# Ledger of designs, part 92: designed miniproteins, single chains, continued (2)

Each design is a single chain, and the fold is of that chain. pLDDT is the mean over its residues in the fold that is shown.

## One batch from the design tools (miniprotein)

Design m7047
Fold by ESMFold2-Fast:
Structure m7047 (fold): chain A 102 residues (1-102)
Amino acid sequence: MVTPLHLAAARGDLEAVRALLAAGADVNAREDVLGLTPLDLAVASGNREVVELLLANGADENARDVFGRGLGVLAVHIGDEAFLALLPPELRAILEEIRAAP
């Protein structure tokens, strides 16, 4: 299931990520469709400060999605409509917004 930490990391919302981690959110939570972690989404969003905060809180940089793909693979597929169609609607909407940003 997509957690609030996944959504905050995808948006690059540093304060929301900090608050959720302080509240005991699972930094290595995997969503149910592709097995993406908050760290995967932070890397895809390009927000270095969120990536650093997640790693400082025990995020597993060696985590793999359901296809065995490692960290950063989502970033190279963010422009792929077929790939985005595999994501939960909440994550797809955020990543499509990131793709459309100038």
Scores: mean pLDDT 71

Design m7048
Fold by ESMFold2-Fast:
Structure m7048 (fold): chain A 58 residues (1-58)
Amino acid sequence: MEIAVATEDFEALLPTELTLKKGEKVEILKFVNDNYWLAKSLETGEVGYVPVSKLKLI
């Protein structure tokens, strides 16, 4: 299981994106491309796309 942490707050602008707070942990479901990954929040269970620049793998 690939886990990442949000390095910054991210607010979803599209329904397919996942809103995250800094320090929130997510499971990476798919490395889609260099700009966005598909992630699942470990706190809420919600799934959506997150910019790679807002995440750090742990």
Scores: mean pLDDT 85

Design m7049
Fold by ESMFold2-Fast:
Structure m7049 (fold): chain A 106 residues (1-106)
Amino acid sequence: MSKVNKKVGKYGITPLHALAGITDPAYLPLVEAALRFGADVNATDTVNGYTPLHIAAANPSPVGVERVKLLLKYGADPNLKDKNGETPLDIAKRIGNEEAIKILEE
């Protein structure tokens, strides 16, 4: 099995979930590298049902917005619902992430 898609720990998080939550812009090339090497862009965690796109949409910083764009470029499904029935767009609206809202509505 590819190490890039291995769910680890109690929360069933992939490396792409962890990278999507990092606020340091220096990690953006590592997000793209993971996607290029076959990371499952639509993988869900076991606690919340979050995809990497849900995590990126919850970050209103410029770095979070760039992660939203990058994940969508690599085929992230913006219509996937978490365990609460929220899409990444619903999360962006709830936190007031205006730039992510514009991108996710296209």
Scores: mean pLDDT 76

Design m7050
Fold by ESMFold2-Fast:
Structure m7050 (fold): chain A 83 residues (1-83)
Amino acid sequence: AKNENGETELHIKAKEGDFPGVKKLLEEGADVNAQDSVNGNTPLHLAAEEGHEGVVNLLKHYGADLTAKNKYGLTAEDLAKKK
């Protein structure tokens, strides 16, 4: 199920950095590449933006699309870059 922002539970747990929660959802068949309705972000985008490297690596292992762009044309790697 998606919330009013088009976010799945996987989006929420990835943004929070909840590694065990993300792992459980992926094992239950959650769509690793689902996009939210606000910015077109995948769970990988949200984990990368928040700096949750462990969750980023877990999502990659479950087939997250590293080249997926949100509605601003940004990949997860673009959102992870802080200077």
Scores: mean pLDDT 83

Design m7051
Fold by ESMFold2-Fast:
Structure m7051 (fold): chain A 78 residues (1-78)
Amino acid sequence: MTEEEAFKAFDKDGDGTISKEELKEALKELGYDLSDEEVDILMRLADRDRDGNYTSGIDRDEFRVLARMMGLTEPELT
């Protein structure tokens, strides 16, 4: 799937951000059995600026980093 399609699938609330709960549930549906602590680590790694804003959820740009680390989407060549 594309990064945009994956983001929309993970964004259950449609608010433009992915919460820890939404990320954990979506990853579980894809066959990843991650603990709450492991999901927290992934959200911190996705925080592009490392400023702690991951607590507000991850946006589309931060999700791109996460998806690449997890191998969930193919990198889009532009």
Scores: mean pLDDT 66

Design m7052
Fold by ESMFold2-Fast:
Structure m7052 (fold): chain A 71 residues (1-71)
Amino acid sequence: SSLEEEAFRLFDKDGDGVISKKELKEYLISRGLSPTDEEVDNLIKVADKDGDGKIDKEEFLSVLDVESLLR
């Protein structure tokens, strides 16, 4: 979806094609969610295949699918 791509660009402040755990948590809060640190860590573990704590665009889209299940 174009909306999800725009969201990624908005949170990718450096334009390097990745977002951090902090930025992911801020995104979820902006969506009206109140994720715990454990919930965010679980989303990172599902998406972050490199284990560096950063999420690329493809991983971000995967997290958005999981985010819809946290309500």
Scores: mean pLDDT 68

Design m7053
Fold by ESMFold2-Fast:
Structure m7053 (fold): chain A 68 residues (1-68)
Amino acid sequence: NEYEELFNKYDKDGDGKLSKKEFIELLKEEFGVSEKEAFKIFRKYDKDGDGTLSKEEAIKALEEVKKK
């Protein structure tokens, strides 16, 4: 629920997916993750290899980042 709100905040195109740039921005601004580390997380969860994260993929990535 809270992760869905973050997803919607950074889904600037309203396409129901986060681009690499939008996802990296989210992790940097909300979680203080470096750009390099955010990109590694993006690649880990981009299972379709299409250069975007679905809502489900993005939420799983955010849950992993917040697990600390």
Scores: mean pLDDT 78

Design m7054
Fold by ESMFold2-Fast:
Structure m7054 (fold): chain A 63 residues (1-63)
Amino acid sequence: MVGDIAVATKEQPAVLPQFLGLKVGEKVLVLKVVNSDVVLAKSLETGKTGYVGKSNLEVVGRE
């Protein structure tokens, strides 16, 4: 959900320039829901923004 903090449950390599590379345990802020499978998120570790698969994320709250 927009404004939620989520944790990466799966490593996500940046396979395209639009996708956010994530390591397991990395926290992100959800900025926008793009569709049922993809969100736009900002890494709280690196400050980078990009697309992330929703199945790779577990919502942990809002910070």
Scores: mean pLDDT 76

Design m7055
Fold by ESMFold2-Fast:
Structure m7055 (fold): chain A 74 residues (1-74)
Amino acid sequence: GSMASYLRLFRRFDRDGDGTLSAAELRELLRSLGYDPSEAEVRALIARFDRDGDGTLDWEEFLQLLSALENPKP
């Protein structure tokens, strides 16, 4: 399913294998999905969904980001 595909994608771009995505890794992942976010936009997305404040997205935070992208707010 879609969730399994996103999990594989998350793990592919998690180059450090620590279970989180840095801003650079998230930007490359989003580009692979057809988005073209700037570095500043990626940092803003991380700040919005990063609940623990360490500057990275874990799997749960990443799923919340994807949900927001699939259901854009007006």
Scores: mean pLDDT 76

Design m7056
Fold by ESMFold2-Fast:
Structure m7056 (fold): chain A 73 residues (1-73)
Amino acid sequence: ANTLNTLGNILFAQGKYDEAEKAYRQALEIREKVLGPEHPNTLFAAAWLVEALEAQGKEAEAAAVKEKYKAVV
């Protein structure tokens, strides 16, 4: 289900970055729980969340998300 990601994208386009962050966090949490933290779909959700965090100046939180979803081979 891409509904939360779609909602996040709409909110982000409207400049509602804090609401977009919440939608992306929920999408990420669901994907991580179902697919695991290293799945491509989980990593895409993490990338959306990073964009919303950086738009708000939440650089430390964005860095933490990037580090957690870095993936290892």
Scores: mean pLDDT 77

Design m7057
Fold by ESMFold2-Fast:
Structure m7057 (fold): chain A 102 residues (1-102)
Amino acid sequence: MLSDEELAEYRKAFAYFDKDGDGTISVAEILEVLRELLPDEELPSAAEIQALIDAFDADGDGTLDFDEFVALMTTPLEAVAGTPYERAFRLLRKAASLVLSA
């Protein structure tokens, strides 16, 4: 179980991605954050980001809730290596780490 401090940091990162405050992260919100925080990186396609969401989307609604976001953030890169969404996973985690460092 994560500490209350670690959970608070993940909630801060989640809130940054959740631009409209609805409690879920969409493909469009991820693309917006990646454009803002990683302007020099080649962005993944919407399909690659959707595949990443689908891999962690336990409820099948096509978005990431907080619990699914925490699962993504705590998953090692090796677990997604060779998947069609590996690049989207790497960039999302890089962007989230920039939010947590700010």
Scores: mean pLDDT 79

Design m7058
Fold by ESMFold2-Fast:
Structure m7058 (fold): chain A 70 residues (1-70)
Amino acid sequence: SEVQKKAIQFVIDNLKAPVVDLPTFVSLMRVAFRSLGQNPTEAELQDLFKEADLDGDGTVSVEELVALLQ
């Protein structure tokens, strides 16, 4: 989704650390999606985080977020 890619790019651009945890990801994604006229549920954002979190360790790297844009 183009909207999803723009929201993920927003998270990458606003991330202050090399990895992002679930609460920070959900917070940033909500801001991004809202700016794009969308209102995803917290469950939908948690599902997206789980899709990116290949290691299942509760964090996602910038490189893993970039992979979601491809």
Scores: mean pLDDT 78

Design m7059
Fold by ESMFold2-Fast:
Structure m7059 (fold): chain A 160 residues (1-160)
Amino acid sequence: GELEALVQELRDLGYSEVVDAILETGRRLGLSEEQLTVLLRLALAVIRKAPNEEIIAIFPDREFGEELVALREQVIELLKAGEIEEAARLAARAIAQIPDPFEALAAALFLTLSVALDPSLSREAVEEFVRLFVETLRELGRPDLAEFVRRVAEAVLAKR
């Protein structure tokens, strides 16, 4: 099916640990196979550097997709300006406020991959952003999302 094809493509690209983080965390949070498929489609689109309109089209809720793209642009702009702590706090606070587990995990995945894969950001800036993002998510009572962000970021940075 589509899920197995997406898993295979991501593993062939060397993102097996990202796949494992999505499937293990999503299943623990009670996500459906359809929701897991959306998360894998999102991961592949970000890794492939798909345009914003293609990324927005992946989400069942178009408005949510548009809000996430806007949030990503704000976070990356802050990181390019050297405002690493402010970028991490903005990302963590926005995600921690999402009550739906699927949307929260999708937002965490999207922001983590977008930052870790951005070639204009130094490795040191990405590592500091991830450290603060994970710490702030834990402080906001979201250790599940913090661990997910850590796993995804470490997997991507290992290939950088």
Scores: mean pLDDT 92

Design m7060
Fold by ESMFold2-Fast:
Order: structure tokens, then sequence, then C-alpha cells
Structure m7060 (fold): chain A 81 residues (1-81)
């Protein structure tokens, strides 16, 4: 819970600063950590929050959906292992 809230706050701050690569790195790390812990619903919530923040920041939908698809694919690979 605490790590999720801290990471999401950092993601929001990076997005507001235009540091999208840093925001993506933190989001990916959090999603993979939650997936390894079996917290799949929370990982999905993090992905959706990231999508919302990126859309609000004016990032093109095509780029957001590509990144979201990559995150979902990586999470599924961890779940299948």
Amino acid sequence: MEEREKALKEVEEYVKAGKFDEARIITRGLVLELAVEGRDQEADEVIEKFRELMKKAGVPDEEIEQWVAELRAERERIRAA
C-alpha cells in the first residue's frame, strides 16, 4: 500500500514535469512488483492510473495504449511463470 501510493505520487510528479520516461520506469517497476506478489488487481489499477495521468498531460492515445499493452504483456508473463 505505502509503496504503491509513493510510486504513484512520483509518477504524477514526473508526468507534470514532462519526464515521461522516468514516469514509465517507475510505473513499470511498481506493476511488476505487484504482479510478482500476486496483487494483479492492484497492478491493473496502477496501469489505469498511469493511463489517466498520461492522457491528462496530453500524451497521444496511440503512445499511451502501446505502453499499456507492453505493461500488461509483461505482467501476464510473470503470472504465467
Scores: mean pLDDT 79

Design m7061
Fold by ESMFold2-Fast:
Structure m7061 (fold): chain A 65 residues (1-65)
Amino acid sequence: TDTEAEFGYAFRLFDKDNNGYITREELTSVPGMNSSFEWIIEEADTDGDGRINFEEFLAMSRSIS
């Protein structure tokens, strides 16, 4: 029982620019996500510029859950 809306809502909370990306700092600054998402960010950050797009976020959230 997974809904795309829930993951989309969470992504939008961090995506203040509304451009479909979250910066590493946005995720790591959230209490509870500092340790849990550190390795996910490293994996998703293909460009090495410290950002994650929605597709990567969604896929990893479901994979690790």
Scores: mean pLDDT 62

Design m7062
Fold by ESMFold2-Fast:
Structure m7062 (fold): chain A 62 residues (1-62)
Amino acid sequence: GLELARVLKDYIAKKEYELTLKKGDLVEILGEYEGDFVLARSLKTKRIGLVPKSILEVIGEV
C-alpha cells in the first residue's frame, strides 16, 4: 500500500514542484524521487509535490 507519513518540522517550498508543509501535517508517499526527496500528497491540501525525506516520519501503510 501507500505509506502514510507525518511532517516532523515546517518546510517552505523552494521550487514550484515542492510542497509547503507544517509540522504535524500528514502526507501519503506516492513514490521515491532523485536525491533525498519523495513525491507525496498532502492530506490537508490534496496537493502533490516533492518533499525532503528527512522531514518525514513513516507512521503506517494505507
Scores: mean pLDDT 84

Design m7063
Fold by ESMFold2-Fast:
Structure m7063 (fold): chain A 83 residues (1-83)
Amino acid sequence: MEKLREYLSQLDVNAQDELGRTLLHVAALRGNLELVKILLELGADVNAQDKLGRTPLHLAREVGNEEIVELLLKNGADENAQI
């Protein structure tokens, strides 16, 4: 846990790939609750948008991971994010 947190803190946690996705997008899409928690603790932008305008919340809802959906909402995710 600590090793992963230290590694992630050395990265720009809001860096985007070719699709505009952050690590938080990928963690939400994969249903990785533990990684979502770590990224949010490191200040990941909960409302970051990929090139299709999707937030991590959109991806968590697409995969049906309610625990990640609740965690994102608790950390300031906009339920009406259409930006």
Scores: mean pLDDT 77

Design m7064
Fold by ESMFold2-Fast:
Structure m7064 (fold): chain A 65 residues (1-65)
Amino acid sequence: MVGDVYEATVDYEAVEEDELSFKKGERLEVLALRRDGRVLVRNLDTGEVGYIPASFLSDGARRVA
């Protein structure tokens, strides 16, 4: 859901130009959900904004807020 905050449980390296890379322990706020299976997130520790696969929110992160 938009506004949810997730903590990364693994490192992720961006595979596309519009994706975010991040490290385990960083916090990601969901800004928008896309129909193509991607989510727009903001890294709360770095301030960077970009897309990640929506599957990452279930497989590689945990909701904390």
Scores: mean pLDDT 79

Design m7065
Fold by ESMFold2-Fast:
Structure m7065 (fold): chain A 61 residues (1-61)
Amino acid sequence: MMDKIKAEGDKLAAQARQAVLDGDTDALAKVLAQSNAYMQQGLIDVGRKVMDAVRDALRER
C-alpha cells in the first residue's frame, strides 16, 4: 500500500514539474486537483511533494 501511494505521489510530482516547464496551465491545474483529492483523503505528503516539484520547476524555468 505505501509503495503504491509513493508511486502515485512521484507520478503526480513529475507531471506537475513537466506542466510547469512546458507552461501547460491546464495540465498543472489537473495535477493540482488530483493532489488536492489525495490531501482530502489525509495523504498530505502527496500534496507537499507536488507543491515542492512545482516550486522547484518554477525556479528552473
Scores: mean pLDDT 78

Design m7066
Fold by ESMFold2-Fast:
Structure m7066 (fold): chain A 151 residues (1-151)
Amino acid sequence: MIEIRRATLEDVPAIHRLEQLLGGRSVEPALTLEQIRELVRRAQESDDLTVLVAELDGKVVGHAVLEIVSDDTAELSRLLIDESVARKGVGRLLIEEIEKLAKEKGMTKLILRVDKSNTFAIGYYENLGFKKVGEFVNEDGHTYVLLEKEL
């Protein structure tokens, strides 16, 4: 059974494993152990930051990060799924829990940023009801697509 829950400091090594395998292939570099530990601590102390894990049979197989970025808008800033459970609905379950939490916080919009070259991720999010609303060039010269879903 897949369980979606809030991350604890005990999940840091498993999240780090996912970051090393999958991080840096999306919009941002892979997080270090120290950065993940700080992220989880901040999420425990702040209403504006939530870190979720997906667990399957006692193993963490995915994680997601929700950030409140304005009075009406939340961002899905990270979504990493273990390739061994790809296409088993783990990413959908994480996104559904993120959408639920954002709504409970009074958010009306969920946004995410994807590197324009990552056409697979863009198509995946469009199939989940996200729409392209803009493009921007980051400080590093990469072009990102901004995707939005009304909550």
Scores: mean pLDDT 84

Design m7067
Fold by ESMFold2-Fast:
Structure m7067 (fold): chain A 71 residues (1-71)
Amino acid sequence: GREELRKELLKIIGEILNIIGDIIELERELEKALAAGDEEKAAELKKKIEELEKKLEELKERLDELEKQLG
């Protein structure tokens, strides 16, 4: 029912917010690594950010699908 779709919507919103928080934290660590000249750590952090950004895009697409179903 519509209530089940709303619960899934709220769950996905929660997952999106958590990933955004993780990206912000990793971006802050990336700035520190770059300031310290730690290029290896900076490369690792960039890769982690890219992986999370891809997951965020997938969740946003799922959110759009659910919003269309809810009307």
Scores: mean pLDDT 86

Design m7068
Fold by ESMFold2-Fast:
Formats: sequence, structure tokens, C-alpha cells
Structure m7068 (fold): chain A 92 residues (1-92)
Amino acid sequence: GGMTPLHVAALAGDLAEVERLLAAGADVNAKDEHGRTPLHLAARVGHLEIVELLLRAGADVNAKDIYGRTPLDLAKEYGHEEIAKLLEEAME
């Protein structure tokens, strides 16, 4: 519950749909019922190109879910090393 179309597209790895939704004014920082943004979901699943697109669109790299986890924490937990490096660079 609480997932926007942008959350669903980011989770699914649908780059074209993410681009379309952002162009249509979707809230890049919308939170689902667990406090997760689309960036959290893309980082957890390992969709590098979607992470890059969300960051360019102004995604909050420091957003915390209800467990206090950032997108970086999820990338590290799920073993997505390239995404973790990209998120660390975006925090600097």
C-alpha cells in the first residue's frame, strides 16, 4: 500500500515508464507505507540506470525508511556495489 506508479516502475526496472512518469511531474520523493522512496526500491533491486535517472531528477539520497535505512544501506545489504558507489558519490 502507498506505492505510487513511480514506485512500481522503479521496482519493476521499467526505465521508459520511470522517464515518462518523471516527465509528467511524478513526485520523485514520494514515500510508500514503509517510508520508502522509488530510489530505495531501485537500489534494493539493483536497477543502476533507474538509480541514475532518479538522482538526476532530484531524488533525496539521504531519505530514511521506517527502519532508518537509506538507499545506500539497501544497496550495500543486497550486494549492489556499483549502485552503492554511485550513492556514496551523490552524498559528497
Scores: mean pLDDT 90

Design m7069
Fold by ESMFold2-Fast:
Structure m7069 (fold): chain A 73 residues (1-73)
Amino acid sequence: SAMAEELRRRAREQAALATAAYGHRVSPGAGYRDALETIARLLGFPEEEKERLASISPEELAAWLEAQEAAAA
């Protein structure tokens, strides 16, 4: 409950940071991939979603995380 909400908030913060740092770039870099891994871990993504995240742009990541948080509210 409260712990899960805090983890989602931290994941959203990581997504916002990644979007701000890498949103202007077309191709993902090592830093962006590292941020995706952190977000996936915080949210407990299944293995299938981890592969999807590896290919997601910063904009798609931010939109996905926002949708996850909205669903939890």
Scores: mean pLDDT 68

Design m7070
Fold by ESMFold2-Fast:
Structure m7070 (fold): chain A 82 residues (1-82)
Amino acid sequence: DPIKKAKELLEKAEKALKEGDYPLALSYLSQAAQLLGDEETHQKVVKLAKDYFAGTPKEEIEERLRKLLEELRKKVKEKEKE
């Protein structure tokens, strides 16, 4: 079940974010977006990863990761209703 797997990956992404492991959080969000078929959010994760490696401030990275996590959680809820 891709939806159930994506939900688990989002929980892992939130834990990684709380632990300050931004590369791991980005990896989990990328995998979740792909499993959900959410190409738009997947591209946002790719852009955030580029910005992270370009040296964007930690506070901005955390805020953007949190917003992407929220977007993907909303997508999971929408697909669970289908």
Scores: mean pLDDT 85

Design m7071
Fold by ESMFold2-Fast:
Structure m7071 (fold): chain A 60 residues (1-60)
Amino acid sequence: DLEDRVIRSLAEGYGISPSTLRSAYRGEMSHREAAEKNGVSPGTISSAVRSARRALERVA
């Protein structure tokens, strides 16, 4: 539930598909492949994945 909500919110903010961001976040897809599927730069995917990890893992 929390993962889905965070992924959806960030995906909307970065202009990418929630399913693609979830796959990249889980390591099921490379940043390059995720970028190609959504027509964005790998840097956009990298930033979105980092934001998701920070939100979900709350690094101390």
Scores: mean pLDDT 79

Design m7072
Fold by ESMFold2-Fast:
Structure m7072 (fold): chain A 83 residues (1-83)
Amino acid sequence: ATADEVKAFGAALKAKRLQAGLTQAQLAAAVGISQATLSKIENGLVAPSCATLGKIALATAILGNADVGLELGALVNAFCAKL
């Protein structure tokens, strides 16, 4: 993925997390990463593994809202196809 695609994905992830009513700390703890790592992902500074992105989508569905988590899962699948 390009830097612009990583940044666009990070922004979309942040929007979906906020729509699900989750804090960075809650989502990071659920997927087993640091809040600092999640912040870097949301700001497009790092491209995480597809496994980590899948865990983020699943945690969003379980802890927040299933529909939002499924929408994020579709974005994760599209982004992973470009990695």
Scores: mean pLDDT 80

Design m7073
Fold by ESMFold2-Fast:
Structure m7073 (fold): chain A 63 residues (1-63)
Amino acid sequence: MKLLKLRALHDFVGKRPDELSFKKGDILTLADPKELDEYRIEGLSVETKKRGIIPKDLVEEVE
């Protein structure tokens, strides 16, 4: 199992049920991360226990 640790660079409110919401400065750990395209990544959020899509432009990898 691969874990990807991300930090939110901006607030994001998911408008679709398959999108994760977060606030600037939040740490997001994604289990089983899958890149959908150059803009989007999907994974299971360890913190919220929800699977969803995150825009890559609004997060950075920290570890």
Scores: mean pLDDT 79

Design m7074
Fold by ESMFold2-Fast:
Structure m7074 (fold): chain A 66 residues (1-66)
Amino acid sequence: DDEILEEMARLMAKLLAKENPEFSVSTIEKYIKLYLKGYSQREMAKKQGISVATVSRIRKKIDELL
């Protein structure tokens, strides 16, 4: 159910953004959605308009939370 996944992504994004203010809620939420769709780090960076290094850093912060 896409709606449940979107709500979960939003809640995780809000939590991560509070602990890591250098990332916006929108940036983290979009990362989670693209990750679930199986996109590569380069594709996620391109679709979000951010660097591959930023995508990698977001991934590490999410892995630390989980």
Scores: mean pLDDT 75

Design m7075
Fold by ESMFold2-Fast:
Structure m7075 (fold): chain A 60 residues (1-60)
Amino acid sequence: GPMLAVAVEDYEGRSGSELSFKKGDLLEVLEVLSDRLVLARSLKTGETGLVPASKLEIIE
């Protein structure tokens, strides 16, 4: 199945390439770019963007 993650805290994207989300939001991890950064899609909004890996907990 898809690699799912949950946001562990609120985050406001600092650029147009980053996602903003709330604690508890579900995201699909599309690509792990590094140990610090992932490309993800918000399941709430459908938007795709960069997310600091420290803001996510992988659940699947």
Scores: mean pLDDT 84

Design m7076
Fold by ESMFold2-Fast:
Structure m7076 (fold): chain A 62 residues (1-62)
Amino acid sequence: MELLATAKVDTTAGRPDELSLKKGDKLLITEKLEDGFWKATSLTTGETGLVPEELLENIEEL
């Protein structure tokens, strides 16, 4: 299942497996993980990594 999401705030990755985000960045969610993290690909940078779900808004099913 793929979802489209928008980054709610600017954030810098605190871990090697996390994505750094800019507010308004579009993300393709490829997998929902446990612990409230989602695996995503940034459509802005092409980077793949983990994003806390609380930093995402405007979730849309593709």
Scores: mean pLDDT 79

Design m7077
Fold by ESMFold2-Fast:
Structure m7077 (fold): chain A 63 residues (1-63)
Amino acid sequence: MKPKLARVIEDFEALLPRDLSLKKGDLVLVLKEVNENFWLAKNLKTGETGYVPKSFLEILGDA
C-alpha cells in the first residue's frame, strides 16, 4: 500500500505492546493494513510505529 497521511480523531491508549498510543490531533503515516480493524502506522511526532484501530484515524490523503 502507498503510505497515507492520517489524523488521530480520538485519544488511543495502547492495550498491547505492539499498539501505538496516540493523542487526538496527532499526525500519523499509515504504512500498511494489518487486518480488517488495524493499520500499522508511524507517529510523526515521536517516530514510533505500531498498530492503531482504523476507527481512530481520519485519512487525509497520500503521503
Scores: mean pLDDT 80

Design m7078
Fold by ESMFold2-Fast:
Structure m7078 (fold): chain A 73 residues (1-73)
Amino acid sequence: NAELEERFAKYDRDGDGTIDKEELKAYLRDVEGKNLTDEQVQRIIDYYDTDGDGTIDFEEFKKLEEALEKVKP
């Protein structure tokens, strides 16, 4: 979705097509209102990072957002 693509691009500060731990932490805080520790964010990356590169690509980010929407009150 265009909105999700724009959100991803906004937090992909390096323009490399992936979101690292610091970028994901900022996204979760600023967009989702979730104040997570570095360790909690790293666990999210480890779970969704199918490539083992320590970052989340756009397809993994979509899966994360779908999971967040399902648990949103």
Scores: mean pLDDT 74

Design m7079
Fold by ESMFold2-Fast:
Structure m7079 (fold): chain A 99 residues (1-99)
Amino acid sequence: GKTELHIAAENGDVEKVKELLEELKDKPEKLLEADAEGDTALHLAYRNGHTEIVELFEEYGIVADLVPGSEAPEDASELSKKAVAHRNDEGKTPIESTD
């Protein structure tokens, strides 16, 4: 099922996403939690064109802006590397989910 972060990211609720990122900053695995389709909150933000939410994840050090198929920078956090590389049930990373 979807978490509150999934729902806020899908709806483009920037204020709620910011609140949840502050609350969950000490529990990074919750930020990368997948729903039943394998989608993280980032997949939903990209799919729905909510660039402001993607920018919030970048501000919190979670996402590096990577071209699909590129490796994460060597200095990127493990969380950022996992966030940009996570594939859903369709085999798509968050940035590939913009369709």
Scores: mean pLDDT 67

Design m7080
Fold by ESMFold2-Fast:
Order: sequence, then C-alpha cells, then structure tokens
Structure m7080 (fold): chain A 59 residues (1-59)
Amino acid sequence: PEGIYVAKYDTAAVTPDELSLKKGETVTVLRREPGGFVEAQTADGRTGLVPLEAIELVE
C-alpha cells in the first residue's frame, strides 16, 4: 500500500529515474510501478523509483 516506508539498507541509483537512499531514510510511497518498483518521495522533495524490497512499511 501507499504510505510511509523506511530504507532497509543504502541504495544507489543505477539510472537517472531511480532514487539513492540511505539506510533508515524515510520515504512516502506515491504509487506502485512495474517490475517491483515504487515511485517514492523523500522528506527533502526528491522523487524517483525505488525497489520495493529495499524499503519496509512503517506503522
């Protein structure tokens, strides 16, 4: 589901469409994308694709 997620580990963007995240960084998931990706936004306003398996839902 859409919501607030946290990065499980550091990720580096491989393409310009992807987000680089630091472990423990929170993101808002905006929508699901094909191939196991989500479109997400960081607290500082960056947006891009993130592998869903790299993040976990915060409840």
Scores: mean pLDDT 78

Design m7081
Fold by ESMFold2-Fast:
Structure m7081 (fold): chain A 72 residues (1-72)
Amino acid sequence: MSIAELVREARKKLGLSQAELGRALGVSPATVSAWESGRRKPSPEQLRKLAELAERSGYKELAEELRKAAEE
């Protein structure tokens, strides 16, 4: 799974709009859209924060994949 697909999957499983995910991560909705289209990569810190949100919602495997992406 690409980082773009991983971000989109995480957002959808969390039930968040691009604006809501942007607010949670401290970025604009346009930045989230750029991540999900592959035009821009999230920072390692942003991927770790998204992993923490996924883990708190019970998506342990998804959180692990996000943490692995952050270590690249």
Scores: mean pLDDT 84

Design m7082
Fold by ESMFold2-Fast:
Parts: C-alpha cells; structure tokens; sequence
Structure m7082 (fold): chain A 74 residues (1-74)
C-alpha cells in the first residue's frame, strides 16, 4: 500500500512531468513517476493502472483520475 508520504511524492512528480501544465500525463510519464518513487512496474502493470484510471479512454490521466488511483493503492 502507498503511504501519505509516497502519495505526496507522486503528486509532486505528476506536476514535474506535466510540463505544459494541462493537468494530464501519459502512460509513459506514469511509468517514469512510479520509477522515481523506487517502484519497478512492468508494462502490464502500467497498462492496468492506466485502464483503471482513464475513464474516458483517451490514453491520458488527469489529476482527478491520478488522485483516485493513488487512493486505491493505499
């Protein structure tokens, strides 16, 4: 499970990877964020997380979807 400290680190990483400030990240950026926290996700795990978070099927994760995903991993 994720701790509150890990969740805050992930939120900060999201903001760093959201380079254009549009409030979304890609599947590849999600993988890099998880790796920055010391996680080693497989491509299958990242794909599953994106499918869980991406309710509209556009292949990106917004801040609300990301927060909901993190809360589900507590």
Amino acid sequence: PLTDEEIERLRKAFELFDTDGDGTISKNELKLILESLGREPTDEEVEALVKKADKNGDGTIDREEFDALLESLK
Scores: mean pLDDT 72

